# Designed miniproteins, single chains, continued (2), part 51

Each design is a single chain, and the fold is of that chain. pLDDT is the mean over its residues in the fold that is shown.

## One batch from the design tools (miniprotein)

Design m5754
Fold by ESMFold2-Fast:
Structure m5754 (fold): chain A 104 residues (1-104)
Amino acid sequence: SSIEKAKEELIEAIRNKDVEKAIKLIEQLFGEDPKVLLEYLELSSKGEFGKFVDLTLRASEEEREGMRALAEALGVPVRAVETLYFLLKNDLIDESALNLSSLP
């Protein structure tokens, strides 16, 4: 589906340090200001701490550098981007979190 393709494109944009494309895809997928979404994800990450740590330990240096680049560009903690990347990679983004799931 177009949603699954957009999620995969967001993962690749983060990995490739394509900050502009990543920001655009976050806006398109979630319908939220990227900074507001990532600040919310930082707060929500406390419940997912163990999973977040597992992702951080398994992530390649390239993936970690991409996550840091996006965090710096948006002025958010790296934890927020790592939480988003973890949720995307593990297909834990609920349909209700996507802008398109608000259709009647």
Scores: mean pLDDT 72

Design m5755
Fold by ESMFold2-Fast:
Structure m5755 (fold): chain A 72 residues (1-72)
Amino acid sequence: SPESEIYLQGAKEMLRLMADSVDQVIAERQALIAAGAPQAEIDARYAQLAAERQQQLASQVAQIRAQTQQAI
């Protein structure tokens, strides 16, 4: 149905943003390791970065969902 096609396009965009978000968190963690930070500090900062990115992603996903529902 047209509605299912709109939903799938929205889901595809969300998955792309999720993949990009995960890649950024991985890159940030690798930078901390390269800087020689203590393991406990790396773990703590990684957790903070992951939480921050999760909040940002949730906001973007909510916006895409709203736009998708409006298109239906």
Scores: mean pLDDT 75

Design m5756
Fold by ESMFold2-Fast:
Structure m5756 (fold): chain A 81 residues (1-81)
Amino acid sequence: EAEKLQQELQDYAKKKKIDPDVVTLAIITPAELEIAKEKGNLSEEEIEELKKLYEEAVKITKMPKEFIEKGAKVAIETRKE
């Protein structure tokens, strides 16, 4: 499933002429924020920085909310295994 998501991300980036790294940021940042809250290892400043990067990535990529949520779930599940 992670493999299929990775392929879908690459196809989306190619179709929209967007940098694949920006697309990845839009998906991974919500999972990173959730992990950061759970571990308590990030400062408030670092959390705000990640949130700002996420907002910019979403704005640039115009990604569907479902795509972002699917990516976040896969990242969190993989991390917990």
Scores: mean pLDDT 65

Design m5757
Fold by ESMFold2-Fast:
Order: structure tokens, then C-alpha cells, then sequence
Structure m5757 (fold): chain A 70 residues (1-70)
């Protein structure tokens, strides 16, 4: 549902800004991508986060977003 997609997008945005210290611009791009295609966005997000913050942090955030999409 769109409601679940929006909730997952907000979760990702919050984690990027509040936990990882990413810019609002970076978080807004991630939010837009997520709203357009959640599955492809999560795959790309996991790869990007793994490269920057490591596998454990990437999986934590991505799995949190996937749980919200259920």
C-alpha cells in the first residue's frame, strides 16, 4: 500500500539524517527513489550503504524498511 511505502520512506530518511549524518538533499533523493520504486531503491540503498557504512549497518536499515513494507 502507499501508506506502507510512505512509512518506509520516512524511516529511511530519518536513519540517513539522524543516525548517519547524511544531508537533507541526500535523504530527499533517497525518499523520491523509494516512492517511485521501493524494491529497486532498497537494492540500490543496500549497495550504497554497504560501501559507505559496512554490511551490518546496511542490512539493519534495509531490513527495517522491508519490515515496514509488509
Amino acid sequence: SMEKIEEAARYVKRKLVEELGESEATALVAEREFLEDPETSLENLEKWLTKRYGEEKAREIVEGARELLK
Scores: mean pLDDT 84

Design m5758
Fold by ESMFold2-Fast:
Parts: C-alpha cells; structure tokens; sequence
Structure m5758 (fold): chain A 72 residues (1-72)
C-alpha cells in the first residue's frame, strides 16, 4: 500500500507520543517514509530500527499507528 508521507509521519509521531518509541526507531521509520511512503520502505525502516535496539513492542506500536494514520 502507498500512502502520503504526511499520514505516515503523523502515525509515527502518535506512536512516539502514546507508546514512547525510541528516537532511533522514530528516525529509522521517518527515513523509510521519506524514501517513498510504501509499506516496503516502512518495513525496511522497522528492521533497521530493530537492529539498533528497538523492542518488538515498539516496532508493533509504530506499525499499527502508521497503518491507522494511513487509513485516515
């Protein structure tokens, strides 16, 4: 699925505010969104964040928030 960068960034901002996702996870996902706004680029960003120490719960929260924002 393709979605706007604005919607995806709103989603990750919401995840950071509500679930306390780390700055490393936030920056990795933001970079992935900026590269094309595709689910594949987001998945790449999430995998990179996990390598940098993001927890599975943080990654799941960020993914859910981005998908929710993209549906708006």
Amino acid sequence: MEFSKEQALAGIDRAKKEFGVSDKLYEAIKKGVEEGGTSENLEKGMREAAKLGATPDEVSAAAGAILQAASE
Scores: mean pLDDT 68

Design m5759
Fold by ESMFold2-Fast:
Structure m5759 (fold): chain A 78 residues (1-78)
Amino acid sequence: MREEAERLVEEATRRLRAAAEASGSAAAKQAADHYAESIRRVADQLVDAGASVEQVRIWVEHGTREGLLHIEEIAAAE
């Protein structure tokens, strides 16, 4: 469980940081780090609450998608 959750969080973190780096925006990089931290925190809470790997995966995917959309919004505003 925890190993699977950690792998999902690491992949989400990589995707968010890659998108922010591609944008060239400092604000987008800060947003990526904030979303990565939030995704890790909630994933840890779900694992501690006894959530299934599937529930953790769905939430991490949702959080990653929201983070990517916010990074796009920041990049478009600059």
Scores: mean pLDDT 83

Design m5760
Fold by ESMFold2-Fast:
Structure m5760 (fold): chain A 68 residues (1-68)
Amino acid sequence: MKEEFDREVEAALVAMQAAIGLRIAKEKNLPKEVIDLYKRAIDAAFEGRIDEARKLLDEANKKMEESL
């Protein structure tokens, strides 16, 4: 059956969340490692590596929480 969300939609959602996190990280002048993780999450999502993108997003979010 057709899924409610396909791979492209899931990738777009992960990329959007990572882009929002990247903007917050830059606004707060967070460490380069946090910014790099968000950038890599966006890149992985665009490459269709959704699982990798989610892991990178989770790592970036954890480091962001530690910095806020």
Scores: mean pLDDT 79

Design m5761
Fold by ESMFold2-Fast:
Order: C-alpha cells, then structure tokens, then sequence
Structure m5761 (fold): chain A 114 residues (1-114)
C-alpha cells in the first residue's frame, strides 16, 4: 500500500511539473476584532501548509504575506508583544520570508484589511 501511494505521488508530481497551469490563490481577512485576527493567523498557517503540500507535489510556490499586518493580527488575536512573537513564530516567519523571495509562477497571497 505505501509503495503504491509513493508511485502515485511521484507520477502526479511529474504530471504537475509538465502540464500544470500556475496556481494562484488569494485570501482577504478583516482585522476589525480579535476573533477576525485569529482567523487571519489561521489563514497564515494554512497558506504555509498549502505551500508545503504543493512543494511536495513538485510545484514551486511563492507566498506573499504582509509581515507588519500579520504582527498586528498576532497582537490583536493573542496579545503577543514583538519579543513574544519573534520567539513563538520565528520559524514560521523565516519560512514565509524564504517563500516570498522565490521567483515562482504559483502564488498564495494573504491580504489583511482594517
């Protein structure tokens, strides 16, 4: 069973590399309340996870997220200071910065509105 799943995943990755149109997804999340800010943080985590899944399928993905808006969302959602934010989310932000620097035809965008 595991071997068949691996073969199917490899075949899908090759087909995606040869025949796939670029994937472009955009999320817009309002930041008017702490509850909405929690949704914004969830959207950020989901975008990073989706990028990882697409990379596993052989697609290069760029993720575009406004870091300052996301810091405001984290402060509003959880009351985190800049220092607490860097300690708890540093790895996710480094990943987002790496993905934002890529020259890729597929894009995931997260926009925040105030």
Amino acid sequence: MVEKIQEETEALAEELRENVRPVRLEFEVPLDTPEQAKVAVAAFSAALELARVLEALGLEVRVEIDEEDLKKALELAFGLSDEEFEELYSSQFERARELAKREAQSELRVKFSF
Scores: mean pLDDT 71

Design m5762
Fold by ESMFold2-Fast:
Structure m5762 (fold): chain A 85 residues (1-85)
Amino acid sequence: MDDPVRLRRILRFESEVDEDGKETVTLELEVEAEPGEHHVRLYFTLPKEGKVRVTLRTPDGSVGEGEGSGEKGETAIVEVRFEVP
């Protein structure tokens, strides 16, 4: 992936662990991107079995969402697609 999508700031970071010890991480990120269609793949090493939910938001109000999951010590892959006008 060669598109210059830049992380500007973290808007939200929440982590919840359920009764079974599974973690759900919710991330909302503000990103800067050039006009056009973007496909972002994010890789997260999981310290616990669970899932990662990612929302990418641009200053222009475009939003992309993705989710990835895995076992403890595995890499969760989150794919997010969005379009900037």
Scores: mean pLDDT 79

Design m5763
Fold by ESMFold2-Fast:
Structure m5763 (fold): chain A 97 residues (1-97)
Amino acid sequence: SATDKVIAILEELKKKVLEIMKEYNAPEDVIETVERMMDAFIARAPTLTVDQAINALEAIGREVVSLLEEAGLDEAAEKVKELFDEAIAELRAVKAA
């Protein structure tokens, strides 16, 4: 289903984002905040349209990038931004199918 594809994309995004944050030694409280945000969003995904999921992911991506930039992790922020942009493109492909 479209919902199953959306959840799979979000789970893979969460995994990759957390890997980047750990590689760059992001503060534990920042990692926990991002993990909670992603977990809450994934839990909500079955109740969202693909368009709502895209809009929510764009907002979450901006917040996560901002948190990393505020922590002085500019290189991690850029890599995480690219991961969110890729996930958004994958969600748009799900909608187009």
Scores: mean pLDDT 89

Design m5764
Fold by ESMFold2-Fast:
Structure m5764 (fold): chain A 55 residues (1-55)
Amino acid sequence: SSEVEAVRAQIENLEATRATLRAQRDQFDPAEFDRLLAELDASIAALRRQEAALS
């Protein structure tokens, strides 16, 4: 369905953002980096649960 495709696209975009954030780790304050990474991981986990529910 278009809904599953949209969720998968969002997961792919967030995983790309996560990879970029990790590559740029040394450019961030350590506490801010940990917070941003945790927020991204939480968002990806929520979208993966949504994808599973739509499948």
Scores: mean pLDDT 87

Design m5765
Fold by ESMFold2-Fast:
Structure m5765 (fold): chain A 68 residues (1-68)
Amino acid sequence: SSEERFLAGLEEALALARASTDARGARTLLQVAQHEFDKHRASLSPEVAARVEAIIAEIRAVTDALEA
C-alpha cells in the first residue's frame, strides 16, 4: 500500500540518519521527513500517523545527539 511504502521510506531515512556522522545531513533528513508527514498527514490512518511520529522522533533524537 502507499502507507507501507511511505513507512518504508521513513524507516530508510532513520537508518541513514543513524549511519550519519554529519549533523547537517541528519537535520536535512529530519526536515524532509517532517515535511512529507505534514503533507500526507490527512491521508494516513491514525495508527500509521502514530508510527510515523515515532520514527520522526527517533530521527530528531539522532540529529540532536550529532549536534551536541
Scores: mean pLDDT 84

Design m5766
Fold by ESMFold2-Fast:
Structure m5766 (fold): chain A 81 residues (1-81)
Amino acid sequence: MRAELLARADALEAEAAGKEALAAGYRAAAEANRQKAERDPEKREEYLKLAEENEKKAKEYEAEAARLRAEADRLRAEAAA
Protein backbone atom coordinates (compact mmCIF):
# COMPACT_ATOMS: atom_id res chain seq x y z
CA MET A 1 0.00 0.00 0.00
CA ARG A 2 2.68 2.59 0.90
CA ALA A 3 4.71 1.74 -2.23
CA GLU A 4 1.56 2.24 -4.38
CA LEU A 5 0.89 5.67 -2.81
CA LEU A 6 4.52 6.74 -3.40
CA ALA A 7 4.42 5.47 -7.01
CA ARG A 8 1.20 7.45 -7.60
CA ALA A 9 2.78 10.57 -6.04
CA ASP A 10 5.85 10.20 -8.31
CA ALA A 11 3.58 9.85 -11.38
CA LEU A 12 1.64 13.00 -10.41
CA GLU A 13 4.89 14.96 -9.98
CA ALA A 14 6.06 13.81 -13.44
CA GLU A 15 2.71 14.94 -14.90
CA ALA A 16 3.05 18.29 -13.05
CA ALA A 17 6.54 18.78 -14.54
CA GLY A 18 5.03 18.21 -18.02
CA LYS A 19 2.33 20.83 -17.36
CA GLU A 20 4.99 23.28 -16.12
CA ALA A 21 6.94 22.78 -19.38
CA LEU A 22 3.77 23.51 -21.40
CA ALA A 23 3.15 26.65 -19.30
CA ALA A 24 6.72 27.85 -20.00
CA GLY A 25 6.09 27.37 -23.74
CA TYR A 26 2.92 29.47 -23.60
CA ARG A 27 4.68 32.20 -21.61
CA ALA A 28 7.41 32.34 -24.30
CA ALA A 29 4.70 32.58 -27.00
CA ALA A 30 3.00 35.42 -25.07
CA GLU A 31 6.30 37.34 -24.90
CA ALA A 32 6.91 36.80 -28.64
CA ASN A 33 3.42 38.17 -29.41
CA ARG A 34 4.01 41.22 -27.17
CA GLN A 35 7.22 41.95 -29.12
CA LYS A 36 5.31 41.61 -32.43
CA ALA A 37 2.71 44.08 -31.11
CA GLU A 38 5.51 46.66 -30.60
CA ARG A 39 6.89 46.10 -34.13
CA ASP A 40 3.54 46.11 -36.00
CA PRO A 41 1.29 48.98 -34.78
CA GLU A 42 -1.47 48.09 -37.30
CA LYS A 43 -1.87 44.60 -35.76
CA ARG A 44 -1.02 45.62 -32.17
CA GLU A 45 -4.44 44.67 -30.75
CA GLU A 46 -4.41 41.27 -32.52
CA TYR A 47 -0.94 40.40 -31.15
CA LEU A 48 -1.84 41.64 -27.65
CA LYS A 49 -4.98 39.47 -27.74
CA LEU A 50 -2.87 36.44 -28.73
CA ALA A 51 -0.39 37.26 -25.94
CA GLU A 52 -3.30 37.43 -23.44
CA GLU A 53 -4.66 34.06 -24.68
CA ASN A 54 -1.19 32.49 -24.37
CA GLU A 55 -0.79 33.95 -20.85
CA LYS A 56 -4.22 32.54 -19.89
CA LYS A 57 -3.16 29.09 -21.14
CA ALA A 58 0.12 29.34 -19.20
CA LYS A 59 -1.81 30.16 -15.99
CA GLU A 60 -4.20 27.23 -16.60
CA TYR A 61 -1.29 24.77 -16.92
CA GLU A 62 0.48 26.31 -13.89
CA ALA A 63 -2.73 25.84 -11.86
CA GLU A 64 -3.03 22.20 -13.04
CA ALA A 65 0.62 21.57 -12.09
CA ALA A 66 0.07 23.10 -8.62
CA ARG A 67 -3.01 20.89 -8.10
CA LEU A 68 -1.11 17.75 -9.14
CA ARG A 69 1.79 18.61 -6.80
CA ALA A 70 -0.64 19.22 -3.92
CA GLU A 71 -2.25 15.80 -4.57
CA ALA A 72 1.21 14.18 -4.65
CA ASP A 73 2.03 15.84 -1.29
CA ARG A 74 -1.20 14.45 0.21
CA LEU A 75 -0.39 10.92 -1.02
CA ARG A 76 3.13 11.14 0.45
CA ALA A 77 1.70 12.31 3.79
CA GLU A 78 -0.72 9.34 3.74
CA ALA A 79 2.15 6.94 2.91
CA ALA A 80 4.18 8.35 5.86
CA ALA A 81 1.29 7.83 8.32
Scores: mean pLDDT 88

Design m5767
Fold by ESMFold2-Fast:
Structure m5767 (fold): chain A 102 residues (1-102)
Amino acid sequence: SQAELEAALNLLEGVLATVEEVLASEDREERLALLRAAITQIRDFLAHQTDPEIRARLEEILEKLEEARELLEAGREDEADEVLRELRELVEGYIAELRARL
């Protein structure tokens, strides 16, 4: 539905803002807190999402967020930032895709 597309778009725009904030931060504790918050928000949204295309996109984003979190927890900062840059591009692409459906 249009309401489901709008809700997914709002979530993706929030995730994009969070990824950009993580990339801009030098504070590991802040970066981890932001990533954990984004992971929780996507998981909560997925629990109520029935559109298989939107689910697949969000599951891919969730996988990359969890990978970045694990790398950051392991002290692999440069690798985490590389995954986050790839994730930023991915989320921007999905935002454009969903906007085209509205």
Scores: mean pLDDT 88

Design m5768
Fold by ESMFold2-Fast:
Structure m5768 (fold): chain A 64 residues (1-64)
Amino acid sequence: ATSLVLKARQALEEAERHLREGNLDEAKRYIDEAVKYAEQAKAAGRTEEANDILKRVEELRKKL
């Protein structure tokens, strides 16, 4: 569960970095990875942390 939260956060950070650099395709790929790991973390009981990550993902998607 903790490992999944960390993987989701790392993917989110990579998505933010690629978005700042204008690498939209890479940003989308990392957004998808962040969602995947966040959903797995939510299923494992890390609901609040996963929901925080998913909210940040939706904010990033609005900028794409």
Scores: mean pLDDT 83

Design m5769
Fold by ESMFold2-Fast:
Structure m5769 (fold): chain A 87 residues (1-87)
Amino acid sequence: AALEAAIQALKEAAIRSFKSYDVAMEKAAEAGLDPAEIEAKFEKEVEELIELLRKAGVEEETIERLREAVKNRDYETVAELIVEFLL
């Protein structure tokens, strides 16, 4: 079904986006740029995602797990949690 394809695409996009963040951090360091700006933008995007999940009815305990996974750079767990709430 189209929804199942969309969920899989979102999971892959989420993992890819988090991997791109790691690449951006490495390139910023090589270019002598301050990584704090990239970190601040990433944190803001994570907060926006959390608000969307709250509006979707996701429980606070799971939001805390999502925050911990992001902080630990466990992008696979982040992607799995996002996919779980779309099912």
Scores: mean pLDDT 69

Design m5770
Fold by ESMFold2-Fast:
Structure m5770 (fold): chain A 86 residues (1-86)
Amino acid sequence: SRTEEFRELVLRQNERIRKAIEENASREELIKLVLEATEELLSARESLTPEQREDVLRSTRRDLEEKLTRQQLLDILDVQEERLNS
């Protein structure tokens, strides 16, 4: 969805995550922030069941724990914001 409310939520979440990266937050703290942001986005979408949301959160946690670098996270935030502007 490209609604103004959704856009504002994403930008607010991304600002918090960027600030944490700038403040040299731990990898564990960054994973926590990304998961909290993901949960808020999933909650804004009534199309998913609670079980489906839990599955998405589990998959996201696994991917972050296995693959996350600070640069990859910044790139993801940039791509997400580009999609909001297209």
Scores: mean pLDDT 78

Design m5771
Fold by ESMFold2-Fast:
Structure m5771 (fold): chain A 85 residues (1-85)
Amino acid sequence: MKSKEEVVEETLELIDEMIALLRAEAARETDPERRALLERAVEHLERLKAWLEENKDKLSLEEAYNILEGLRRVREETLAWLAAR
């Protein structure tokens, strides 16, 4: 079982991976509505990252896992949306 520190670190790595992916997709997107959605998703992830870095010491292990699992689901949904073009 992972420690809280390991779960938080994995979550931060996943956020950074998603930000990089979404920024790359936004740069290639020609549809202004889809580009705006991608840019907004990046802004939300940057805000989540900042909040997590500031509040990680206040999180329980259960709360940290809930955030990680939620983000994994969002990543799967995002990849499916990108694959649909």
Scores: mean pLDDT 85

Design m5772
Fold by ESMFold2-Fast:
Structure m5772 (fold): chain A 96 residues (1-96)
Amino acid sequence: SIAEEAIELVERTTERVTRLIEEGKVLQALLEFLVAAGELHVLMQRSEDERLRALIAEMVRRMDRIMTALVNGELSIEEFRARVQEVIEEFRRRAE
């Protein structure tokens, strides 16, 4: 499903972003996130479900805030992973 594709995309992107940040590659981490945001936008365009489109848009907005906090040094990698998992779990629950 589109919802499952969105979750898998966010999970893969989170792992890649985490590795890049651990390596000090902040620009590559931001580019990885921007590519994922674009792919989520494509999933929204493929969905005819207005509710699912709104949920994906909310997930993107929440991820953007979490990424900003991570880049600004306001979150540890562990806190970043925990916040992302909360976003995914809420999306999964609401997308059912």
Scores: mean pLDDT 86

Design m5773
Fold by ESMFold2-Fast:
Structure m5773 (fold): chain A 69 residues (1-69)
Amino acid sequence: MLSPEERIRRWIEEMLKVDSEVVLKVGAYEIAKFAKEEGISLETVLAIVEELASGKKKEILIEELKKYY
């Protein structure tokens, strides 16, 4: 069974495989909702994004996640 943090990591990895800004924005909302329900801080989620994402996709994910916290 994956930890909540590992589930978020896998989710971000899958979203980054898709070349779609809509997927990133919708995914950021769902990830923020899940992370808040599991008691995961914004700082922890942003650290995972920094490890996995780069360029424009990273900027979009960080900005959207900040909106939903």
Scores: mean pLDDT 83

Design m5774
Fold by ESMFold2-Fast:
Structure m5774 (fold): chain A 87 residues (1-87)
Amino acid sequence: MGLTEELLREILEALGAMVYAVTKISLRPALAAGKVTEEEVEEIAEAEGKAVQYRSGVKLGVGDVEENRAKAEEHAAKLAELKAKVA
């Protein structure tokens, strides 16, 4: 029994959503200390979740691998830029 590509996409979306939630929780102490804004927390969490989702899609060979690689790199670059601004 193998996973269908559609089921793998759903798992990747769930993984991205979990990474988003965990990242948002991990930034709560920084938010409470005034080191980041609520907007920056949302942007960092979204970029982290999407970067993990697309990178995992490349590793699993789900969908268009080149498009997923480009999207993973795009979100990783955005995440690096956002983290540099809050450091």
Scores: mean pLDDT 80

Design m5775
Fold by ESMFold2-Fast:
Structure m5775 (fold): chain A 71 residues (1-71)
Amino acid sequence: DFDARLQAYAERGGQAGLANADLLIEEQKKAGKELSPAEREALREEMARRGGLVGRHGARTLAEERRRAAE
């Protein structure tokens, strides 16, 4: 059931990406560089995509590390 775990980690990574995008939007607003609604949506989509990839990669790396540790 490794694929189910990869999907779960990708989903969590995507959610983390969205949260990070929201933080960046607030930081840009504080810096006086307020993003347009279209730019905010594009940033959220990109960060969610990157977060999902990072989450999936992290899960694969963890599985490999645990296989080595079990030796």
Scores: mean pLDDT 77

Design m5776
Fold by ESMFold2-Fast:
Structure m5776 (fold): chain A 89 residues (1-89)
Amino acid sequence: MTPEEAERLAGETLKRALDVAAETLSVEKQDEVRELLTKYYPGIVAALRAGDFARALALLRELAAEVGEISPEVAAVLEEGRARLEAAI
């Protein structure tokens, strides 16, 4: 998988997480999820662009753990995306 393909997969994973949050969570909890995604996404993208897949996967795991404190359903989307990324490298 190229870094560009990995970045696209990560972006689609975060978009799916936001879509599930919009379907299942209050506006206040959706904002908490969005804040966490905004905190982690630049680091994930930077790691993927550098070819540091181990760091990108570690950041996705940390993000999924923090999101899991808000919503296990949204965290499951992030964990699925992480597993897909890991399987492709």
Scores: mean pLDDT 85

Design m5777
Fold by ESMFold2-Fast:
Structure m5777 (fold): chain A 94 residues (1-94)
Amino acid sequence: HMKIPEKDDISGKPLKGKPIKTNNIYVSEEDAVGKIKIDGKEIYVSEETLKRIKENPGLEGQRLYALIKTNGKISYEELRQIETPEELEEVLKK
């Protein structure tokens, strides 16, 4: 928490370029396309993530909430492999 992490908290891939940090979430500059607000906190997300939020705002909102609550310990792409709110709640217990 005292240094920039080595991975992009959205994609889980290595950070590229100048990292953008918002509310303890780090994203590569190239992936910081849009800004969203979850539980009063703003984070940057990719264009693909914005499209997914538009298609399923409820589940995607819960995944992004879990991303913020875990301070990016688990990336958004990893959280996308969790399909239910119950499984997302289990992740928050770690």
Scores: mean pLDDT 72

Design m5778
Fold by ESMFold2-Fast:
Parts: C-alpha cells; structure tokens; sequence
Structure m5778 (fold): chain A 74 residues (1-74)
C-alpha cells in the first residue's frame, strides 16, 4: 500500500539519521515506525505481507543490535 511505502521511506531516513547521530529519540521513532509497518503488513493477511513482516522483524533486531553496540538505550 502507499501508506506502507511512505512508512518504509521514513524508516530508511530515520535509520540513516540514527547511524549518523546515535540519537536515542531517533532510535525510538525508528522502532515505532518499523513496528507500525509490521502491524500493517500482517493486517493484509497475505503471504507477501507475512514475508514483509518477517523482514521488518529483522530490521527491528538490527536496529536494536546497533543500539547495543553504540551504547544507546533501545
């Protein structure tokens, strides 16, 4: 959906900002958007939506791992 595409674009921008700044508020917003995108993907009830949700789970895990490495509260 268009909303899901927009959320993904915003998440990518926040991810780049977090890697650059290591800002806790940016991380919190990134995790919030990834979780929302995951919920939207699962709500589609399709195999494609399930695969997207699994990819989003991996992105959340990566963001939390980077936060741990940077010493930022996740």
Amino acid sequence: SEELKELRKEAEELYRKFVRTRDEATLARLLELLQKAKEMALAEGTPEGKRLAESLDRAIDVARELAREYGVAA
Scores: mean pLDDT 82

Design m5779
Fold by ESMFold2-Fast:
Order: C-alpha cells, then structure tokens, then sequence
Structure m5779 (fold): chain A 61 residues (1-61)
C-alpha cells in the first residue's frame, strides 16, 4: 500500500540519519499493529510524524 511504501522509505531515511535501530523497529511495529487493527487514520498520522522527524533531523545536518 502507499502507506507501507512511505513507511519503508522513511524508516530507511531515519536509519541513514542515525536514529537507533530499536527506535525505528518500535515505530514500524506500532504502525503494523495499527494496520492490523484497521486504524488507517492513526497509521497515516504515525507515518506523518516519522516523516516530520526525518525532515527535522535532515535540517539539523
């Protein structure tokens, strides 16, 4: 899905920006739990937050 593609892209970006693997894995697990529950709105918000954090970290470089 588009959300899963966005998650994959932002997860790799966060890893490249030095976010610890355990933090990235926890975020992915939370997103997948939301998808499994059918909570698409919260899942999209979770990806939006990850993308905002990646933009913040990129700006700090």
Amino acid sequence: SALEERLAAVAEELRALGVPEEVVERSIASFRALLDAGDLETAELAVDIMEQEARRLRAAQ
Scores: mean pLDDT 84

Design m5780
Fold by ESMFold2-Fast:
Structure m5780 (fold): chain A 63 residues (1-63)
Amino acid sequence: MTLEEAREKLVEAAKNGDEDAASQYLGDLIRAGGLETALRALKEVAEKGYTLPDNLQALLDGA
């Protein structure tokens, strides 16, 4: 999976409130680009006005 594909799927999961799918796509981002890349993608999703699932929001807030 490309970083762009994983990011797009993460946005869709966040819009749907699907914590399991969002966690899976976060894992895919970490595998492809590392934790820093995944955290950047989460920040971009939040900046677009989408509400992150609680587990992902906690990860972003802790970073």
Scores: mean pLDDT 74

Design m5781
Fold by ESMFold2-Fast:
Structure m5781 (fold): chain A 113 residues (1-113)
Amino acid sequence: SDLEKAKEIAREVIRLAELVLPLLSEEQQERLEEVIAKIRELLEDPNATVEELIEALGELAETLEEAAKENPDNEVINLLAKSTKEVLEALEKGDYEKALEIVKKTNLELLKK
């Protein structure tokens, strides 16, 4: 189902977000952890909707964009912020295949860091 695909994409996106937590300031870590926790609750909720997941991922994208602005020289944070926004845009268009390909590409690029 579309919900199962959206949940799979969201799980991969938060896994990548957790990898950058140690690179952030304590204040940035707290903000990011709060958004990740919200997404985790939606992933465990059988009544969660695709729309609720997209909204929560939008909040994650905004949080990562702010972290990237505060860390302009950090290639890992900047790559994740850009990729999360691209995943969100694909999900908003209902293009789950494109969203998964963006996640796979981002994972491969992060393995080089």
Scores: mean pLDDT 87

Design m5782
Fold by ESMFold2-Fast:
Structure m5782 (fold): chain A 71 residues (1-71)
Amino acid sequence: SREEMQEAIKNMIRTLSSIKDEEDRKRVAESFGKVLERRFGPEVRKIFEKAYELLLKGESLEKIFDFIDKE
């Protein structure tokens, strides 16, 4: 469902925000993208990739989650 998709992306972004090592974060993000694509399809992976880009730009989790909730 849309709610399950949004919650999955939010949980993945929370996890990524806690990873301090840049190389580990990139590896985990790639794995998360593949899981989301398998479960929900390529468009959901694109939503996740946009949310992840916002995280890398230093946007707050609140703002990133608001973005996810609009999808």
Scores: mean pLDDT 88

Design m5783
Fold by ESMFold2-Fast:
Structure m5783 (fold): chain A 79 residues (1-79)
Amino acid sequence: MLTIENTPGLSQELKDRLREAAERLGLSPELEAKIAQWLQSWGISSPEELKKLRPVELLKQVEGVDEELARKLAEILLE
């Protein structure tokens, strides 16, 4: 079973925020893991690194993430 804890390179803060987003938005563990792996593939390890990019545009490229979900994810991850 894939979890965000098994995604190396992400800071604990970003992992904690992604877990919070998954709980608030009802994400499957598989989708949570896909988002974490996608962020890792872009070299994003922290919320401040994600904030420097276009987070909504980047997140909506993840399979299973539409623009509305990407906006909600960006709001929680960049808080």
Scores: mean pLDDT 76

Design m5784
Fold by ESMFold2-Fast:
Structure m5784 (fold): chain A 88 residues (1-88)
Amino acid sequence: ASGAVYTELVKAPTREEAEKALLDALKKALDDEGIKITSISDVVALSDRSLGVSAEGEKDGKKWRAEAVAEEIAPGEWLVTVLIVEIP
C-alpha cells in the first residue's frame, strides 16, 4: 500500500499542548514509516476546535506527503489523525 493512517487520542488541556501533540504524532508516524522529513508547515487553525499541519518527506528516492489533524472531540480530549501518502 502506498500510504498509512495513524490515529491516537490525546489529553491536552491547552491549545499549545494540542499543537505539540499534533506535531509529535506527525513526526512519530513519519519516523515509524522510515520517512525523512524535508519540509513541515506551520500549525494552522482549521476551526475553533481543529488544528492542521502538513509535511513532505523522502524515502528510498520516493516523495511522501503527510497531513495531520487534531480535533477536539471533548473538552481537553483531541483525536489526532495522520495520513501519509506516497507522491506519484
Scores: mean pLDDT 87

Design m5785
Fold by ESMFold2-Fast:
Structure m5785 (fold): chain A 75 residues (1-75)
Amino acid sequence: SALTELAKKLKAEAEDIYKTATDLKKAIFELEILRGLAGIVLGVAKIVGDEEAVKAAEEAIRKIDELIKELKEKL
């Protein structure tokens, strides 16, 4: 589904931001925006009953939260 693809793209973008980060504060800010978008995708997926998209969005949120935590520990 489009929601599943969007969730996967948000996760991939977050991983790329983490790998290419030269400014930790900027990277954290960008990851927090992606986390918010992944939360919206999760909410919509739950409303429409798209179980695959729910799983993909939860995986994206989990990964983004891990990356934010790791970058914050380096501040």
Scores: mean pLDDT 90

Design m5786
Fold by ESMFold2-Fast:
Structure m5786 (fold): chain A 74 residues (1-74)
Amino acid sequence: MLSKEQLEKKYQEVLRAALEAMRARGGAPLSEEEMLEIIAEHMSEEEFRELLEYSGVPKEVIEEKVEKLREVKE
């Protein structure tokens, strides 16, 4: 399992990738689906779950977010 610091670092990489994608589009905002695709490229389902747990997200919300991430990968 990753440390809290390592999970936060991975999330910062996701945010940087999202900013690059927005720049490529002339600054247009990303959709939720596009953001989830970027998350899927940078972190695993387990790492995403651990990040949400670290952030104090309720278990039911974590499972909903992880399910959406799984759907984007398919």
Scores: mean pLDDT 77

Design m5787
Fold by ESMFold2-Fast:
Structure m5787 (fold): chain A 70 residues (1-70)
Amino acid sequence: DEEEKRKELIEKADAYEEQAKKALEEKDYHTALTYYGQAIGLLSQVPSQKKKLDQLKKKAGDIVKKIINK
C-alpha cells in the first residue's frame, strides 16, 4: 500500500530528525549531519513532503557550512 509506505517513510524521517536534533544539542555536527542525511533520503521518496524536505536540506546545509567553513 503506497499510503502506508509513505507513512512509514515519514515516521522514520521524523525519528532520524529527532536523533539529529539531539546530536546538534551535543555539538556533534558530524552525527547530526548523518541523521539529517538519512531523513532527507527518506523524504526525497515522498513528493508530498517537499516542504519538510526543503527544511531538512537547509538545516543540513547550515551544519555543513559550519563544519567546512572552519
Scores: mean pLDDT 82

Design m5788
Fold by ESMFold2-Fast:
Structure m5788 (fold): chain A 79 residues (1-79)
Amino acid sequence: MKLREEVIQGLQQNIQRLQQLAQQSTDPVEKQYYQDLAQLYQDTLQRVQQAKSVDEINAIVAETQAKLKALQLEYQEKK
């Protein structure tokens, strides 16, 4: 499934970038935010790898987008 492969590659790239940003961050709040984002993408990656249909992948992505917005709001409150 081409969609699964594209989503997995994108998630892997984002995880690596977020881990690098977390390591480079000197602000403990910013570091925690990048770590939380990386963990969310890692959880999404595992779910997408096990997904059996395009509809399931789309549902996982939609749920992940909602969780990303929640983390962004939480980060703004901790700032």
Scores: mean pLDDT 82

